# Ledger of designs, part 86: designed miniproteins, single chains, continued (3)

Each design is a single chain, and the fold is of that chain. pLDDT is the mean over its residues in the fold that is shown.

## One batch from the design tools (miniprotein)

Design m10977
Fold by ESMFold2-Fast:
Structure m10977 (fold): chain A 106 residues (1-106)
Amino acid sequence: AMAERRERIERAGERGAEEARREGLPGITAEDGARAGRVAELLRPLPDEELEQLFEEVGDLIVADKMEEARKLVRERLSPVLEPEEVEEVIAFLEEEAKRRKELAK
């Protein structure tokens, strides 16, 4: 049911936040963990191989400052399985991850 799906996503976010707090890694907040957890749950219906390919391609595009292409790719790949607002959350997660990666590479 829709309510059960929303609860699972929220719970995955809480788990991600808890994991981030437990790890205590510098530069990673509980909020970062929460978003990662929610995104992981949203993407769970997709095969692992497709997820790996999507993250690699989109991550490279975002790091190369090709944000428009990255957003288009995510929308095209995820629109069949996710709601529009959920697709936006995945895009936001990938943008944040790419920004963090750029900061670390500096």
Scores: mean pLDDT 75

Design m10978
Fold by ESMFold2-Fast:
Structure m10978 (fold): chain A 84 residues (1-84)
Amino acid sequence: PDHILIVVDILDRPEENRKLGEELKKKYPNATLFYALDPLQAEGNLAKGLESGKITHIVALGGGAVADAVRRFAEENGLPVTVL
C-alpha cells in the first residue's frame, strides 16, 4: 500500500491548511501528517518519516519556503512530490 508523507504549513493560514491535511488523511488513511512552522522543521519531519518505512509520495500543503523545502527534499531523495 502507498505510504504518503503530508507536510502542512501552519505558519500562514494554519486553519485552512490543517483542514485540507485532515481531508487528505481521511482519503489516504496510511498517510502521515507533519505540521511545520518553518523549512527546517519540515525537512526534519520528512527525514524521520523516510526512516520509518518506504515512502511512495510527498505532499506539501501551503506555499512559500516550507513548500520549497519539501520540493528540494523530495528531489534529493528521488521521491515524487505534489504541492497544493
Scores: mean pLDDT 79

Design m10979
Fold by ESMFold2-Fast:
Structure m10979 (fold): chain A 85 residues (1-85)
Amino acid sequence: MELTEEDLEELRKKLEEQLKLAEERLAEELARSEVTREALERALAQAEELLREPELRELGEALLEVLRRVAELLGDEATLARLEA
């Protein structure tokens, strides 16, 4: 999929929002963990693409940091292991 600069900013903002929701609505977010896990997997793939481009590397690194925190709060060990690989 083609990512525009606007799409990347939107994705980063949504992930930060997911982090906040996981903290504030932990029980409800855990119930939705399957949907959120799919979103994390897709966002991780997009962040990996960003890291391959020098001009987008900072955005990719920031996105990975948000993804790491979201995965940690949701207990998504598979995504955490992938981020540490």
Scores: mean pLDDT 66

Design m10980
Fold by ESMFold2-Fast:
Structure m10980 (fold): chain A 78 residues (1-78)
Amino acid sequence: SWLEDVRAGAEHVLAMVEALAAELLAKDPSVRPVMERAVELAREGLRLAREASTPEQAQQALEKMQRAMELVGEALAA
């Protein structure tokens, strides 16, 4: 079902954000506060995705995942 796809997607986003955060932190420790925030948002997104039973709840999960990705993207561009 699409809810199972959203949950799988959230798990993949969290794994990717954690991996990229570890790589960025190894190169530049100053990104730690931003990377910790990105990981926290990705974890919250996964929690919301697992709890989601409506499209509106799934949208909240997607918004958290999108924000986590934006923070990682900004750190990669800096």
Scores: mean pLDDT 86

Design m10981
Fold by ESMFold2-Fast:
Structure m10981 (fold): chain A 76 residues (1-76)
Amino acid sequence: KIEQYEADLEQVRADLAADKTASLERIVARHQALGLPPERAREVAEAILFTADGILRAAQDFLEWQIEKLKEELEK
């Protein structure tokens, strides 16, 4: 059970550490393809990445807490 949370935490940490430049450019390109002007597409992409980063950080905190709690309970 704990190994699944550790795997999820590793994935979240990898996503947080990843270079966001490629993700930003991809989101900008997608929104431009949907008809947004370049400056608006970039503004939207930056807002999406900011929100996603916040969600990933919250997920990291939650998973770290869950792993610690499970280790404490399981090894008692």
Scores: mean pLDDT 77

Design m10982
Fold by ESMFold2-Fast:
Structure m10982 (fold): chain A 79 residues (1-79)
Amino acid sequence: ALRENIAGALRLLRARSKSLPPEQQKAVEEAIDRTLKALEAGDFPGAIEALRQLSEAAKDDPQLQAWADGLIATLEEHL
């Protein structure tokens, strides 16, 4: 459930990132892929670090940044 819920949220983040400039969009997509890979490996600390990179890449979109920060808080609850 947790991994699937986070993956669903990341799909929404990816869709929203299409409104960002191409360079920022690529950085967000790479951070999403790193987050998914870390979650698949059971590496919650690695997933949190990838989400922090996503939040920084999304700094020009406060809503996307807030969603990324919310996912960090959710994962920290399970550490």
Scores: mean pLDDT 82

Design m10983
Fold by ESMFold2-Fast:
Structure m10983 (fold): chain A 66 residues (1-66)
Amino acid sequence: SDVDKLIERAEKLAKELEDENPVMVRAIKSLIETIKKAIKEGNKKQVEIGKKNLEAMIKMVENVLK
């Protein structure tokens, strides 16, 4: 699913940043856990909100790394 691909992309970025920016890594992991919790609870609205927030964070991080 699109959410699974987004989580995989976020986890890859977190690995690349873990020595450089541990605060950002923690923020990424927190968003991933929020999305996973929303999926587990069947809260489709919270999944979509979390997805948008994670997409925005990934774009910001990737833009800085370029």
Scores: mean pLDDT 82

Design m10984
Fold by ESMFold2-Fast:
Structure m10984 (fold): chain A 99 residues (1-99)
Amino acid sequence: MEEELRKLAEEAIKAFEEAGVDEETIELMRKWVESGELGQVLVIASYYAWKHLTTGDEEYKKKAIEYLEKAAKLMLEKNPETDKEKVEEMLEEIKEEIE
């Protein structure tokens, strides 16, 4: 899974770059991928959300939500000292924006 996650995240960054996403956002995404599994999952979630917005395909929406939930779980697992409320709030806001 990890090898596939990294490859998909790298492909996602390339797709965003070609779509004209800001260099600042691309740099942030690259940082996330290099930071490990959490960053890779966040980039993949963003990619599926973007695919849903551009294609209208509900399958991509479901995948975006699945990866966002996985990212939240990883955040709480790796940094339990991080404010749990803030992670949950961020996840809810992103879900609402996709929906």
Scores: mean pLDDT 74

Design m10985
Fold by ESMFold2-Fast:
Structure m10985 (fold): chain A 95 residues (1-95)
Amino acid sequence: MKEIEELQKKLEKEAEEEIEKLRKELEEKGLEPEIIETLVKLKRKHLELEREIELLKLLGEDESKIKELELEHEAVESFIRMLEWIAKKIKEKKK
């Protein structure tokens, strides 16, 4: 279990670095601050769900619980894509 905790700490650091990179890219694209913060929150939840699913699979948890988290993960990904599309359309309207 200590090995899993160390791996989680490493993955959390990598996730925060990915979030920071995404934030900078969205800021460079000139997106509204509220949209950037919403996308950052969703990306963080997406990465958290990926970690939880992987850990539950390693621990041999119930397939139904894993499937529920996988569906939530897919829903979050779909929502991120929708918000990115909306952000692009808002930018196009200003030009």
Scores: mean pLDDT 76

Design m10986
Fold by ESMFold2-Fast:
Structure m10986 (fold): chain A 91 residues (1-91)
Amino acid sequence: SELDRLKAELRAAMDQLIEVAKKHNPELAEEIRKLAERAYAHLDAGDVEGFVAAVQEIRDLALKGLPPDDTEIRELIARVQDLAARIAELA
């Protein structure tokens, strides 16, 4: 389904963000990983609001704790937000 495809793309984008974050701040990367798992759990339970809230927490942590001028990080954050918004519309 389209939803399953977007969920897979979100997981891939989250994994990429976590790997890039590990190079700068391993402790922050672990917090992002835990929030990503919480976001997936909310989505699997049909809690779209909880899913969106967890993704916003990931965005806020990444923007505060990672280099503000890193293009790769900015692109990954934007991709995660876009995928999460599309998932929320279909869920």
Scores: mean pLDDT 88

Design m10987
Fold by ESMFold2-Fast:
Formats: structure tokens, C-alpha cells, sequence
Structure m10987 (fold): chain A 123 residues (1-123)
């Protein structure tokens, strides 16, 4: 399935998450199904999860990245929050989102998505 394909790609290319998000200016945006499948793949492996958090944080805090791509990165963090079950991963994701929310230059749309992700982690 799509989750297994993304897991394979993530293991082959440590920059896959960054590349997938940033390579889309001329393409159809990532679908909700693709973002959900990618989130499930990322949370299935602790090392891939930590690498993905670093890449997504870098995208969200980079002023040279488009708003659309920063929103996509935030949406992926939200979908990870919905599917994550490991308490250690939940804590790392919570800490990462809380640090991102301290940035005064965050776009309002990105901020709203990250706040929703924190609410999902508290369920």
C-alpha cells in the first residue's frame, strides 16, 4: 500500500520528506490520503520520525519556503499527532510543536494547524 511505499522511500532517502514537500511548485499538491499515509510511515520508525521532525521544523521556520509548503509541513505534523501511539514520540512531537509556536514570525494558518496538532496529542 501507500504507507509501505513511503516507508521504503524514507529508508532509502533521509531527505525524502523535505524533497517531497519542496518539489511541488509545478505539481498537483499532496492529497489528504498521501499526507495521512506519509504520517503513518514516519511514526512507524523512531529514527525516521526524528529525521522527519527536523526536516518539517526546518521547512516551517524557513522564510524562503512558500506559505503553501509551510502549511503542508504543518498539516503533516497534525496527521502525525492523530496517528502516533508511542508516548516518547508524543512527547518529542509536543516539544517540537511548542518550540515552533514560540516563533513570532509564524504564519497564522501554520500556527492554527500546529495548535490543532497539540489538541490531538492531549486526547
Amino acid sequence: GLVELFLLRLKEDPSFVRGLILSRPSRVPLSDEEIEALAKAIVSDKELFEQALKQLSAIITDPSVSLEDRVTAARLLLEMAKVIEDEEQKELLRKTIEELLKNPDLDEEVREILEEALEELEK
Scores: mean pLDDT 84

Design m10988
Fold by ESMFold2-Fast:
Structure m10988 (fold): chain A 71 residues (1-71)
Amino acid sequence: GGAALEAGLAEVNRLAGLDAARQFGRLAHDYLEEGLSATEATLKAIEEMRRRGVLDEEQAEAVRRAVREAL
């Protein structure tokens, strides 16, 4: 579980900065509380960040790759 979220947080921070990483972490936590798995919550948080325009599509794909490599 935790490896996917940690990889996602690190990559969001690298690409978009600390405030974006904090927003990503809050979204992933909210999805976990809704009953999603850590992987599902992490991937849904990436999609929501892209939808909000905090990550562009290239950045979102880079974060998805980092998460997949951590699994």
Scores: mean pLDDT 87

Design m10989
Fold by ESMFold2-Fast:
Structure m10989 (fold): chain A 80 residues (1-80)
Amino acid sequence: SSLEALHAEVLARLRALTARIRASDGSEAARAAVLAELEALSAFLEEHAEEIQKLPEEKQQEILEAVGEVQEAVAEYFGL
């Protein structure tokens, strides 16, 4: 289904971003790339917010947990 495809895509993007942040060095280029990917992901999640809210609770919880992992990785990477 389109919702199952969306759930898989959202999780894949969140997990890929967490992995990239964890693998990124402190260079200016790496920092700029992380910020650009965060902006792109934020826009993607906003575009699909209503569809995400239609997912079963368990799948919404998986997305929330993956978002939390991105937020933790960002905080560690930028020293927040």
Scores: mean pLDDT 89

Design m10990
Fold by ESMFold2-Fast:
Structure m10990 (fold): chain A 77 residues (1-77)
Amino acid sequence: ELDELVEEIIREARELGQEDLGREVAALLRESGDVEEARRVLGAIRGEAAPGSSEAEREGYRNAHRALELAAENPPV
């Protein structure tokens, strides 16, 4: 499941012209093993909060993606 989500993230990022960023995020998700985080990142890339999601939930998806982006520069040890 995580591997499938990660492959989809790379594919979606590539279609947006951000394949390199997608690969970095994918590597972080594989290292963390966090399936829920992978789902949030995929949702953020697609711009899809679930139907009926609150503004706070949509912000959560964006924050998750940005946190992984920042972690790519300085991974927690």
Scores: mean pLDDT 65

Design m10991
Fold by ESMFold2-Fast:
Structure m10991 (fold): chain A 100 residues (1-100)
Amino acid sequence: MSLSEQFEAKRAQLEALLADPSTSPQAIVDQLMELADTVVEIAQSSDDLAQIERYVQQLEELLAAVTARLKAQNASYMDLVRLISAGGELFTLKQMLKRR
């Protein structure tokens, strides 16, 4: 399976988790972290800046959606800390794009 196919599959899984109001904050953050890791791998292995920029934009939108969901669910301190970690990976990806 290609990294692009892995990203699309993981994004679909995260969107399904976000659509289910019974999904735990931990499961949502776990899926977001796996998606962020996949984008990092794409950025490290690909020279297609436009493709990488599209994945980073999608991660930003998903991070915002996950943040809103966790706040609505009164998520634990640990879930919020893990969300901050995901935001840090996104910041690193954006810096990599600016250097190219």
Scores: mean pLDDT 79

Design m10992
Fold by ESMFold2-Fast:
Structure m10992 (fold): chain A 94 residues (1-94)
Amino acid sequence: EAEELKKRALEVGVRAGVVAIEAAALALASEDEEVRELAREAVRLANEGSRLAEEALRLAKSGEKLEEAKELLKKGEELTRRAEELVREAKERE
């Protein structure tokens, strides 16, 4: 259902935004080069996840290509999850 896809896409977008902010802060503030590298990777993944979630939301709103929206959302969720993992690793090393 398009409404469920819209809700899920918004949730993924919010999660990606939060992790991108956390990762950006670590990339700027950390004195550990390895922590900064993990954080920069997390920013890139979170930004891509956010873009995919926005595309999925747009498609869900149009009601067209709902299967494409589902695939984009799955990829966005996976990238956001990986970004969250990298932020956790970076925080543990700090």
Scores: mean pLDDT 86

Design m10993
Fold by ESMFold2-Fast:
Structure m10993 (fold): chain A 65 residues (1-65)
Amino acid sequence: PTKEDILKILQEYVSKEQAEEIINNIVEKLGGKTAEEVKELLTEELSKYTEKAEEIAEEIVKKME
């Protein structure tokens, strides 16, 4: 999945500015990760912006596979 694909999904749940901040914080950590590891990283980062972090992380990972 590309940075743009993740950014598009994130914008459904958070503002464009927040989505860009989230992706910039995790993009370097996404390389070589399993779906489970990506979900965990996304949940941790998203929890700073929303209480639905786990739900959103599951949605993103589902669309990546």
Scores: mean pLDDT 75

Design m10994
Fold by ESMFold2-Fast:
Structure m10994 (fold): chain A 88 residues (1-88)
Amino acid sequence: SAVLEEAKKVLAETQTKLGELYLQYQAETDPEKQKQILQEMLKVLQEARKKLEELLAKAPESEKAAFQHLIAVIDEEIKKIEEQIKQL
């Protein structure tokens, strides 16, 4: 479906952005700059979550459970990043 193809695009773009930020995070030794990178990762995940929620609203019933699962996975990643930020 067009909704699933858009979701795949959102996930691929999100993975690319997170991968780039993660490499920057691993190279950084300054805690304040590490925190800024984690905050940018958080924004990327929050934007992906919003797009998936919009796609969920348009999804056929047969696909809704898959979208709900993807959103739940993103929510867990958001929590992990928020906890990492608190430790800096």
Scores: mean pLDDT 88

Design m10995
Fold by ESMFold2-Fast:
Structure m10995 (fold): chain A 84 residues (1-84)
Amino acid sequence: SVEEQVLAQMRQMEALLKQAGDLFAQAQADPSQKQANYDQMIALLDQVKAIAAQIAALDPSLQATVDRVIALVDQMKAAAEALV
């Protein structure tokens, strides 16, 4: 069902956001790894944006929620860029 597909995509986004957050914490704790951790964080955040767009395509009623997720991701990307 569309609902099952949306739920699966949301769970995948949650997992990727958690991984990006863990890498952000690692970059702050060890500045010697900041570039590698930054590159990996940006790649994960770009994947979250792609999944968010797919959710909106599957269920357009979630567009406002998707827009909020994209705004959060862009904020996280800006914070990550400030580390390098």
Scores: mean pLDDT 84

Design m10996
Fold by ESMFold2-Fast:
Structure m10996 (fold): chain A 66 residues (1-66)
Amino acid sequence: SMEEEKKKQGEEDAKKAYELTKEMLEKDESAIEEVAKKVGEMAKKSENTDDVIAGAVKALEEFKEK
């Protein structure tokens, strides 16, 4: 169904934002501003804006807890 497709796309968009945020912060922990810009661009291009933001926030929170 369309609802199932949107849910899967949201999960994929969230995962991409999570992975991007994690990789950028692991490479350079001071890259928070650059991460914010790239995640913002992803969110604007995505139909699942909330999922993109949630994925990035999750990665940032996990990074700060380490």
Scores: mean pLDDT 79

Design m10997
Fold by ESMFold2-Fast:
Structure m10997 (fold): chain A 87 residues (1-87)
Amino acid sequence: SKIEELQKLAEWIIKNESPEDVEAIGVPLRLVAGKLKHNIETPLTRRAEKVVERILKEKRVTPEILEEARRIKEELEELVKKLKEEA
């Protein structure tokens, strides 16, 4: 299943990357998992899918992939902040 493929990718990342890089990449991985479980499609889930696809294609986490993962994390945190402020 796609969820099993995503889990294997997450395990590979945990074994091969620093804790800080794992934390950043974990956000797009969780967004893709959420999309697969709940059929959620947003600009952020599309960008997260591109991050996952890039890691699979290149078989490594590049600085460019890390930077995009950090941007996705920051944008998601800002969205959560705005939602809490509007409540």
Scores: mean pLDDT 80

Design m10998
Fold by ESMFold2-Fast:
Structure m10998 (fold): chain A 64 residues (1-64)
Amino acid sequence: PSQEELDEEVRVALLIIQATVAKLAGDKESAIKYYEQLIAENRAASHPDEELIKKFEEEIKKLK
C-alpha cells in the first residue's frame, strides 16, 4: 500500500474511535458529526468503500 493509503486508514480509524466514544457517551450530536465526516472522507478516498458508507449512514439513522 502507498503512504497516502496508510495515512487515510489511520485518519478513518481515529474518526471511527471518536464516533464510537461520542455514541457511548450519549452525545448524539457529536456522534452524527463524526459519522458524517467518515462518510465524506470515505467518498473522497481513492477507493470509496460503499459498504462502509452504508454502515455509517445506518448508524446516523439510529441516532436520529
Scores: mean pLDDT 77

Design m10999
Fold by ESMFold2-Fast:
Structure m10999 (fold): chain A 82 residues (1-82)
Amino acid sequence: SAEEYVLALKLVDEAAKEEKLSPQETYLVTVGVLTALEEGWEAGEKVLDELADYYNLSEEQKARLLRIAREVVERLRALLAA
């Protein structure tokens, strides 16, 4: 729903500020989170992984963005269940 997308974007913005993400890193986390919301975490993880490889991010950078995206998705699910 539109409300779920707005909440997801708000949580990504909060995480980006806390983790000091670049605009590119914020974009990757956003795509991963929104894909996970629509198609499940495995799809979101795959898309984020593929985009990180496309932009030549290190394995360490990729792992960090996957962790952040996972935390956002878990927080989003908890808020939507309340």
Scores: mean pLDDT 88

Design m11000
Fold by ESMFold2-Fast:
Structure m11000 (fold): chain A 82 residues (1-82)
Amino acid sequence: MPSREEQEQMLIDALGKVSKISRATAEKMLNGELDLKEMFELVSTAELGAIAAFRINKEEWPEFLERVEKEVGLKPSGATRT
């Protein structure tokens, strides 16, 4: 079954693909401004499921985004500094 760690890895992989295209697109995905079709075109069904799960709990997005920023180099605008 999909664990939290698996969902985090899928999200990192999905955002890694998006970050190669545009940071603005990644930010829209996190903010829920991208529709389901646009997200589906960018990521696989499994990755889309992980993204949808994290969108339900927006409070967890900044923590995952920090991990993505460190591992993939994605830096969203408006992030709080440590």
Scores: mean pLDDT 53

Design m11001
Fold by ESMFold2-Fast:
Structure m11001 (fold): chain A 56 residues (1-56)
Amino acid sequence: SEYEKLLKLAEERIAYFRKKLADAQAQGNTELADHYARAIKLAEEGLKDIKKLIEE
């Protein structure tokens, strides 16, 4: 289904953002780390919403 594709893309993007967050933290780039932390939170909220739609 199209929702399964969205789920996989959301999970891949969260993994990418987590890697970028770790890189930013290693570099001491607080602003970049904060940006990726926020991106992860929004992506996780989106993933939760997609999962709720699939449960219907």
Scores: mean pLDDT 83

Design m11002
Fold by ESMFold2-Fast:
Structure m11002 (fold): chain A 85 residues (1-85)
Amino acid sequence: SIEEKTEEILKEFEEIYDRFLSRGMPISVAISIGVSVMEKRLSTLSLEDQQEILDRLIDHYLSLGTPSGQLMADMLRQIRDDRLR
């Protein structure tokens, strides 16, 4: 399902982000690597699935109510707009 695909992509991103942060990489580098992997995963899906998953990921990060969540949501909105508009 789209929900399962969204959760899988989110989990993979979080694992990459946490791994690189724990290894002392800058936050910007950890985000860049995680987003790159996320985009690669999204590119294997239909445009309709990509739009739905991106919207769900944006909602997830906004729901955290944190500065890092807001930054992630803004980045994902830019990716959505660049790829799907």
Scores: mean pLDDT 81

Design m11003
Fold by ESMFold2-Fast:
Structure m11003 (fold): chain A 95 residues (1-95)
Amino acid sequence: MELAERLAELIAEKYGLSEAARERIARILRSFFERFPEVIPEEEAPVELVLARVSEALLDLRLVRGWSQAEIARELGISQATFSRFAPLFGIPRG
């Protein structure tokens, strides 16, 4: 199972999410890793560490680079509504 799918499964189990939500999270993570491959560890790492790196990268975009949720969603090729719904799972406040 690929990294995005493993991480989506971890998130879905942790938050008690449906299979449909897990698939949407996996799709978001695949887009994220394609756009920001530097977030992926060079060596094999626990999925919890990868989740922390994704959260840190998204917070960097929001707080350091000043990107809006709409701008992040656009870069990931998803709707702002979809991103806003799942953003809290990555430690980003809704807005």
Scores: mean pLDDT 75

Design m11004
Fold by ESMFold2-Fast:
Structure m11004 (fold): chain A 81 residues (1-81)
Amino acid sequence: MTKVTVIEAKIDGKPLKVTITLTPTSETEARLTIKSEYDGQSNTVEKVMPLEEAEKAKEQLLKEVEENAEVLKKEEREVPA
C-alpha cells in the first residue's frame, strides 16, 4: 500500500508544493520519493531505505515544512500496490 502526502504551502508569498510518496517494497524496506515545487522550480529525490527510517524521514520533512512554511493544505491518500 502506497501513501501519497501532498502539502501546499507558501514561503515568502511564493507557492510551495511538496509531494511525498512512501511505497513499501518489502516487509522491511520502502521507497521514499520527495517532489518539491517552489517558485517555478521542481526537484525530485528518491531513495530506498528501511521502512521505519522512511517513515521517520517523512515525519521529519513534514515537521520542517510546517515550521518553515505557511501550510495552506495537507492531504494524505492511500493507493493500492
Scores: mean pLDDT 82

Design m11005
Fold by ESMFold2-Fast:
Structure m11005 (fold): chain A 70 residues (1-70)
Amino acid sequence: MEVQAAQAWGDKRLAEIEELVKQGRLEEARRLARQSLATLDQGIKLASPEVAQVLREERARLKELAERLL
C-alpha cells in the first residue's frame, strides 16, 4: 500500500466520524472510531516502515478524536 492511499483512508475516516458527531450520532461515531483504530493497528503490523509511520500518524489523530468522544 502506498503512502498516498494510507493518508486518503485516514482522511476519509476522520471526515466520516466528524460527520456522525455533527449529526449527534455519538454512539455510531464511537463505534466507527474503535473499528478504525483496530484497522489501523492491524495495518501498522502488516505495513512497510514508511507506510507504518503514516498509519501511526493517522492513528494518533483518530485516537485524539476517540478520546474526546469516550
Scores: mean pLDDT 78

Design m11006
Fold by ESMFold2-Fast:
Formats: structure tokens, C-alpha cells, sequence
Structure m11006 (fold): chain A 111 residues (1-111)
């Protein structure tokens, strides 16, 4: 349970950092920023539901995996668009991919 909370909190933190970087770059389409804001909102809502005991560890991890996969997909699209200028986003993408792997391992341990 503490491990799941830690992973969800790290997911929120990394997505917040992604959104900050996306907002700072005027080349990023507004539609991408809006979608990232929506995903962050859903992830924060999931974290609060988990803190209230409204979702099981397995359910929280499953939902977090789906949300983080969508975040990773959006960042990959932005990196492809920006090319060499996306070095900070590439580093953040690597951190998100590592967290996705940790979430997958935690989810399998709950089964």
C-alpha cells in the first residue's frame, strides 16, 4: 500500500514536470497542453481516490498504467515534432518509462 502511494505520487510529480516543460515551449500545440492537463487531473483524482480507500491497490496501479502510457505517447509525439530541441523532454520520457515499468511490476505483485 505505501509502495503504491509512492508510485502514484511520483507519477503526479513527473507529469507536473512534463506539463511545466510543455507550457514553457511556444512550439508545443495548445491541444497537447490541454490533453496533458486533463491526464494530470485524472491522475491527481486517482491519487485522492486511493488515499480515501475508494480504489484497491491493483485498480489504482491499472488506472495509473493506462494514464502514464497516454502521457508517454503524448511526449513521444512532441519529441518527434521538436527534434533536437527536446533534450529535457527526452530525459523526462526516460524517467516516465522507468516509472511505467515499476508500476507494471507492482501491479503483477498485487495479482
Amino acid sequence: EERVLELLERAVELVERALELLRADPRVPASVVEEMERLLRELRELLEKFKRGEVSPAEALREALLLLARVIGLLQEVIDLLGDAAAELRRLLAELQRLLDELQRAYLAEL
Scores: mean pLDDT 87

Design m11007
Fold by ESMFold2-Fast:
Structure m11007 (fold): chain A 119 residues (1-119)
Amino acid sequence: SELEELAKRLARELLETPLEEVPELVEAKIEELKKKGYSLEELKEIFLRVFRELARELRRRLEERREELSVEQYVALQLRIIGLELDAEIELSRAKSLEELKEAAVRNAVEYKRLLAEL
């Protein structure tokens, strides 16, 4: 689907973007998509798919590092990934305006990038 391919491209761009530049990138992408005619609900769906792709990348990296991690470290990292997915779903679903969506998307993108930097 168009939204799936768009979310995959944005997730890839976020993976390549330095943490410090993530807020500006996320805000710029939301403005770009708004100008292209995407609704608030479509923007929520796009960012939910983006965070799903980032969670998939986090799990891939976690599995690649499995032999380097203690059982306790592995379980703690799995719980952190689950927590990020739940937080993103809740905060994005609750956004009632483009401003609230931007705040939620930026905050979650930064938190995903912080965990990606640890993996």
Scores: mean pLDDT 91

Design m11008
Fold by ESMFold2-Fast:
Structure m11008 (fold): chain A 75 residues (1-75)
Amino acid sequence: LSLDELVAAARRLMKEPLSPDEKTALEVYTLGQVTGASRESMVATFARKTGLSREEAERLLERIERRVRETAEEL
């Protein structure tokens, strides 16, 4: 995924009905990809911002990553 494709997909997804946690996951994932952050760093940041457990944060971040990839493919 190119940076432009990732940013376009994230903007498209922000127009969808997302929960506050899903919006935060999308923000953390997008910024993490742009900055080259590790998966562990993204999970830790997301968990801190939301109060979710690491396990819950990992699962939600994985779901958002899948949605971003799927959205980028349809753009």
Scores: mean pLDDT 83

Design m11009
Fold by ESMFold2-Fast:
Structure m11009 (fold): chain A 57 residues (1-57)
Amino acid sequence: GVAQVIEMARRAAEKFAAQGRLEAAEAFRNLADEIEADPSISVAEAIERLIQTAAAI
């Protein structure tokens, strides 16, 4: 569900921060915050945004 996408984004942010990739970490943290702030977001849209964020790194 959407909660799993938020968790994946949070974990990605933590891993990138640990690697010193602060810009990548911030991108995933911001994604997680945006998904969490939008209760109307679909699982498909959340997954699409996760993929787009990963591709933009």
Scores: mean pLDDT 86

Design m11010
Fold by ESMFold2-Fast:
Formats: C-alpha cells, sequence, structure tokens
Structure m11010 (fold): chain A 72 residues (1-72)
C-alpha cells in the first residue's frame, strides 16, 4: 500500500515535480503509520519534508519534519 505511494513519489521526483513527489511521500507516510510501520512512516515524511524545503515550501517542510520526529 505505502509502496505504491512511494513509487509514485519517486516517479514525480525523477520528473522534477518536487511538490507532487512530496505529496505522494507524505501520503505514503500516512499509510505506513496505518500499517504500524512507524520507522517507514518517519522516513517517508522526512523525504517529503526535504523535497518541500527544496521547492521553497518552508511551512510544509517544517510540519512534515515534525511528523517524522514524532514517530521516533
Amino acid sequence: KWKELEKKGEEYRKKGDLITAAQYYAFGGVEAEKEGDNKKASELYKKASELLEEAGNTSGSEELRYQSEKLE
């Protein structure tokens, strides 16, 4: 489930669409949490945060970094 969202995130990242890639990674994080994989959720939120920061969305980046840190 989260694997499909991570794959879409990688596809959009490869295309240079950082905002869409970050959205898919963030959705993947939510799905990983639902599956009880907090470590994977943390990793996906961190990836989304980094992409949002690169795209200039500091507010979104900070929110996702907080979500990542909260899980571990």
Scores: mean pLDDT 83

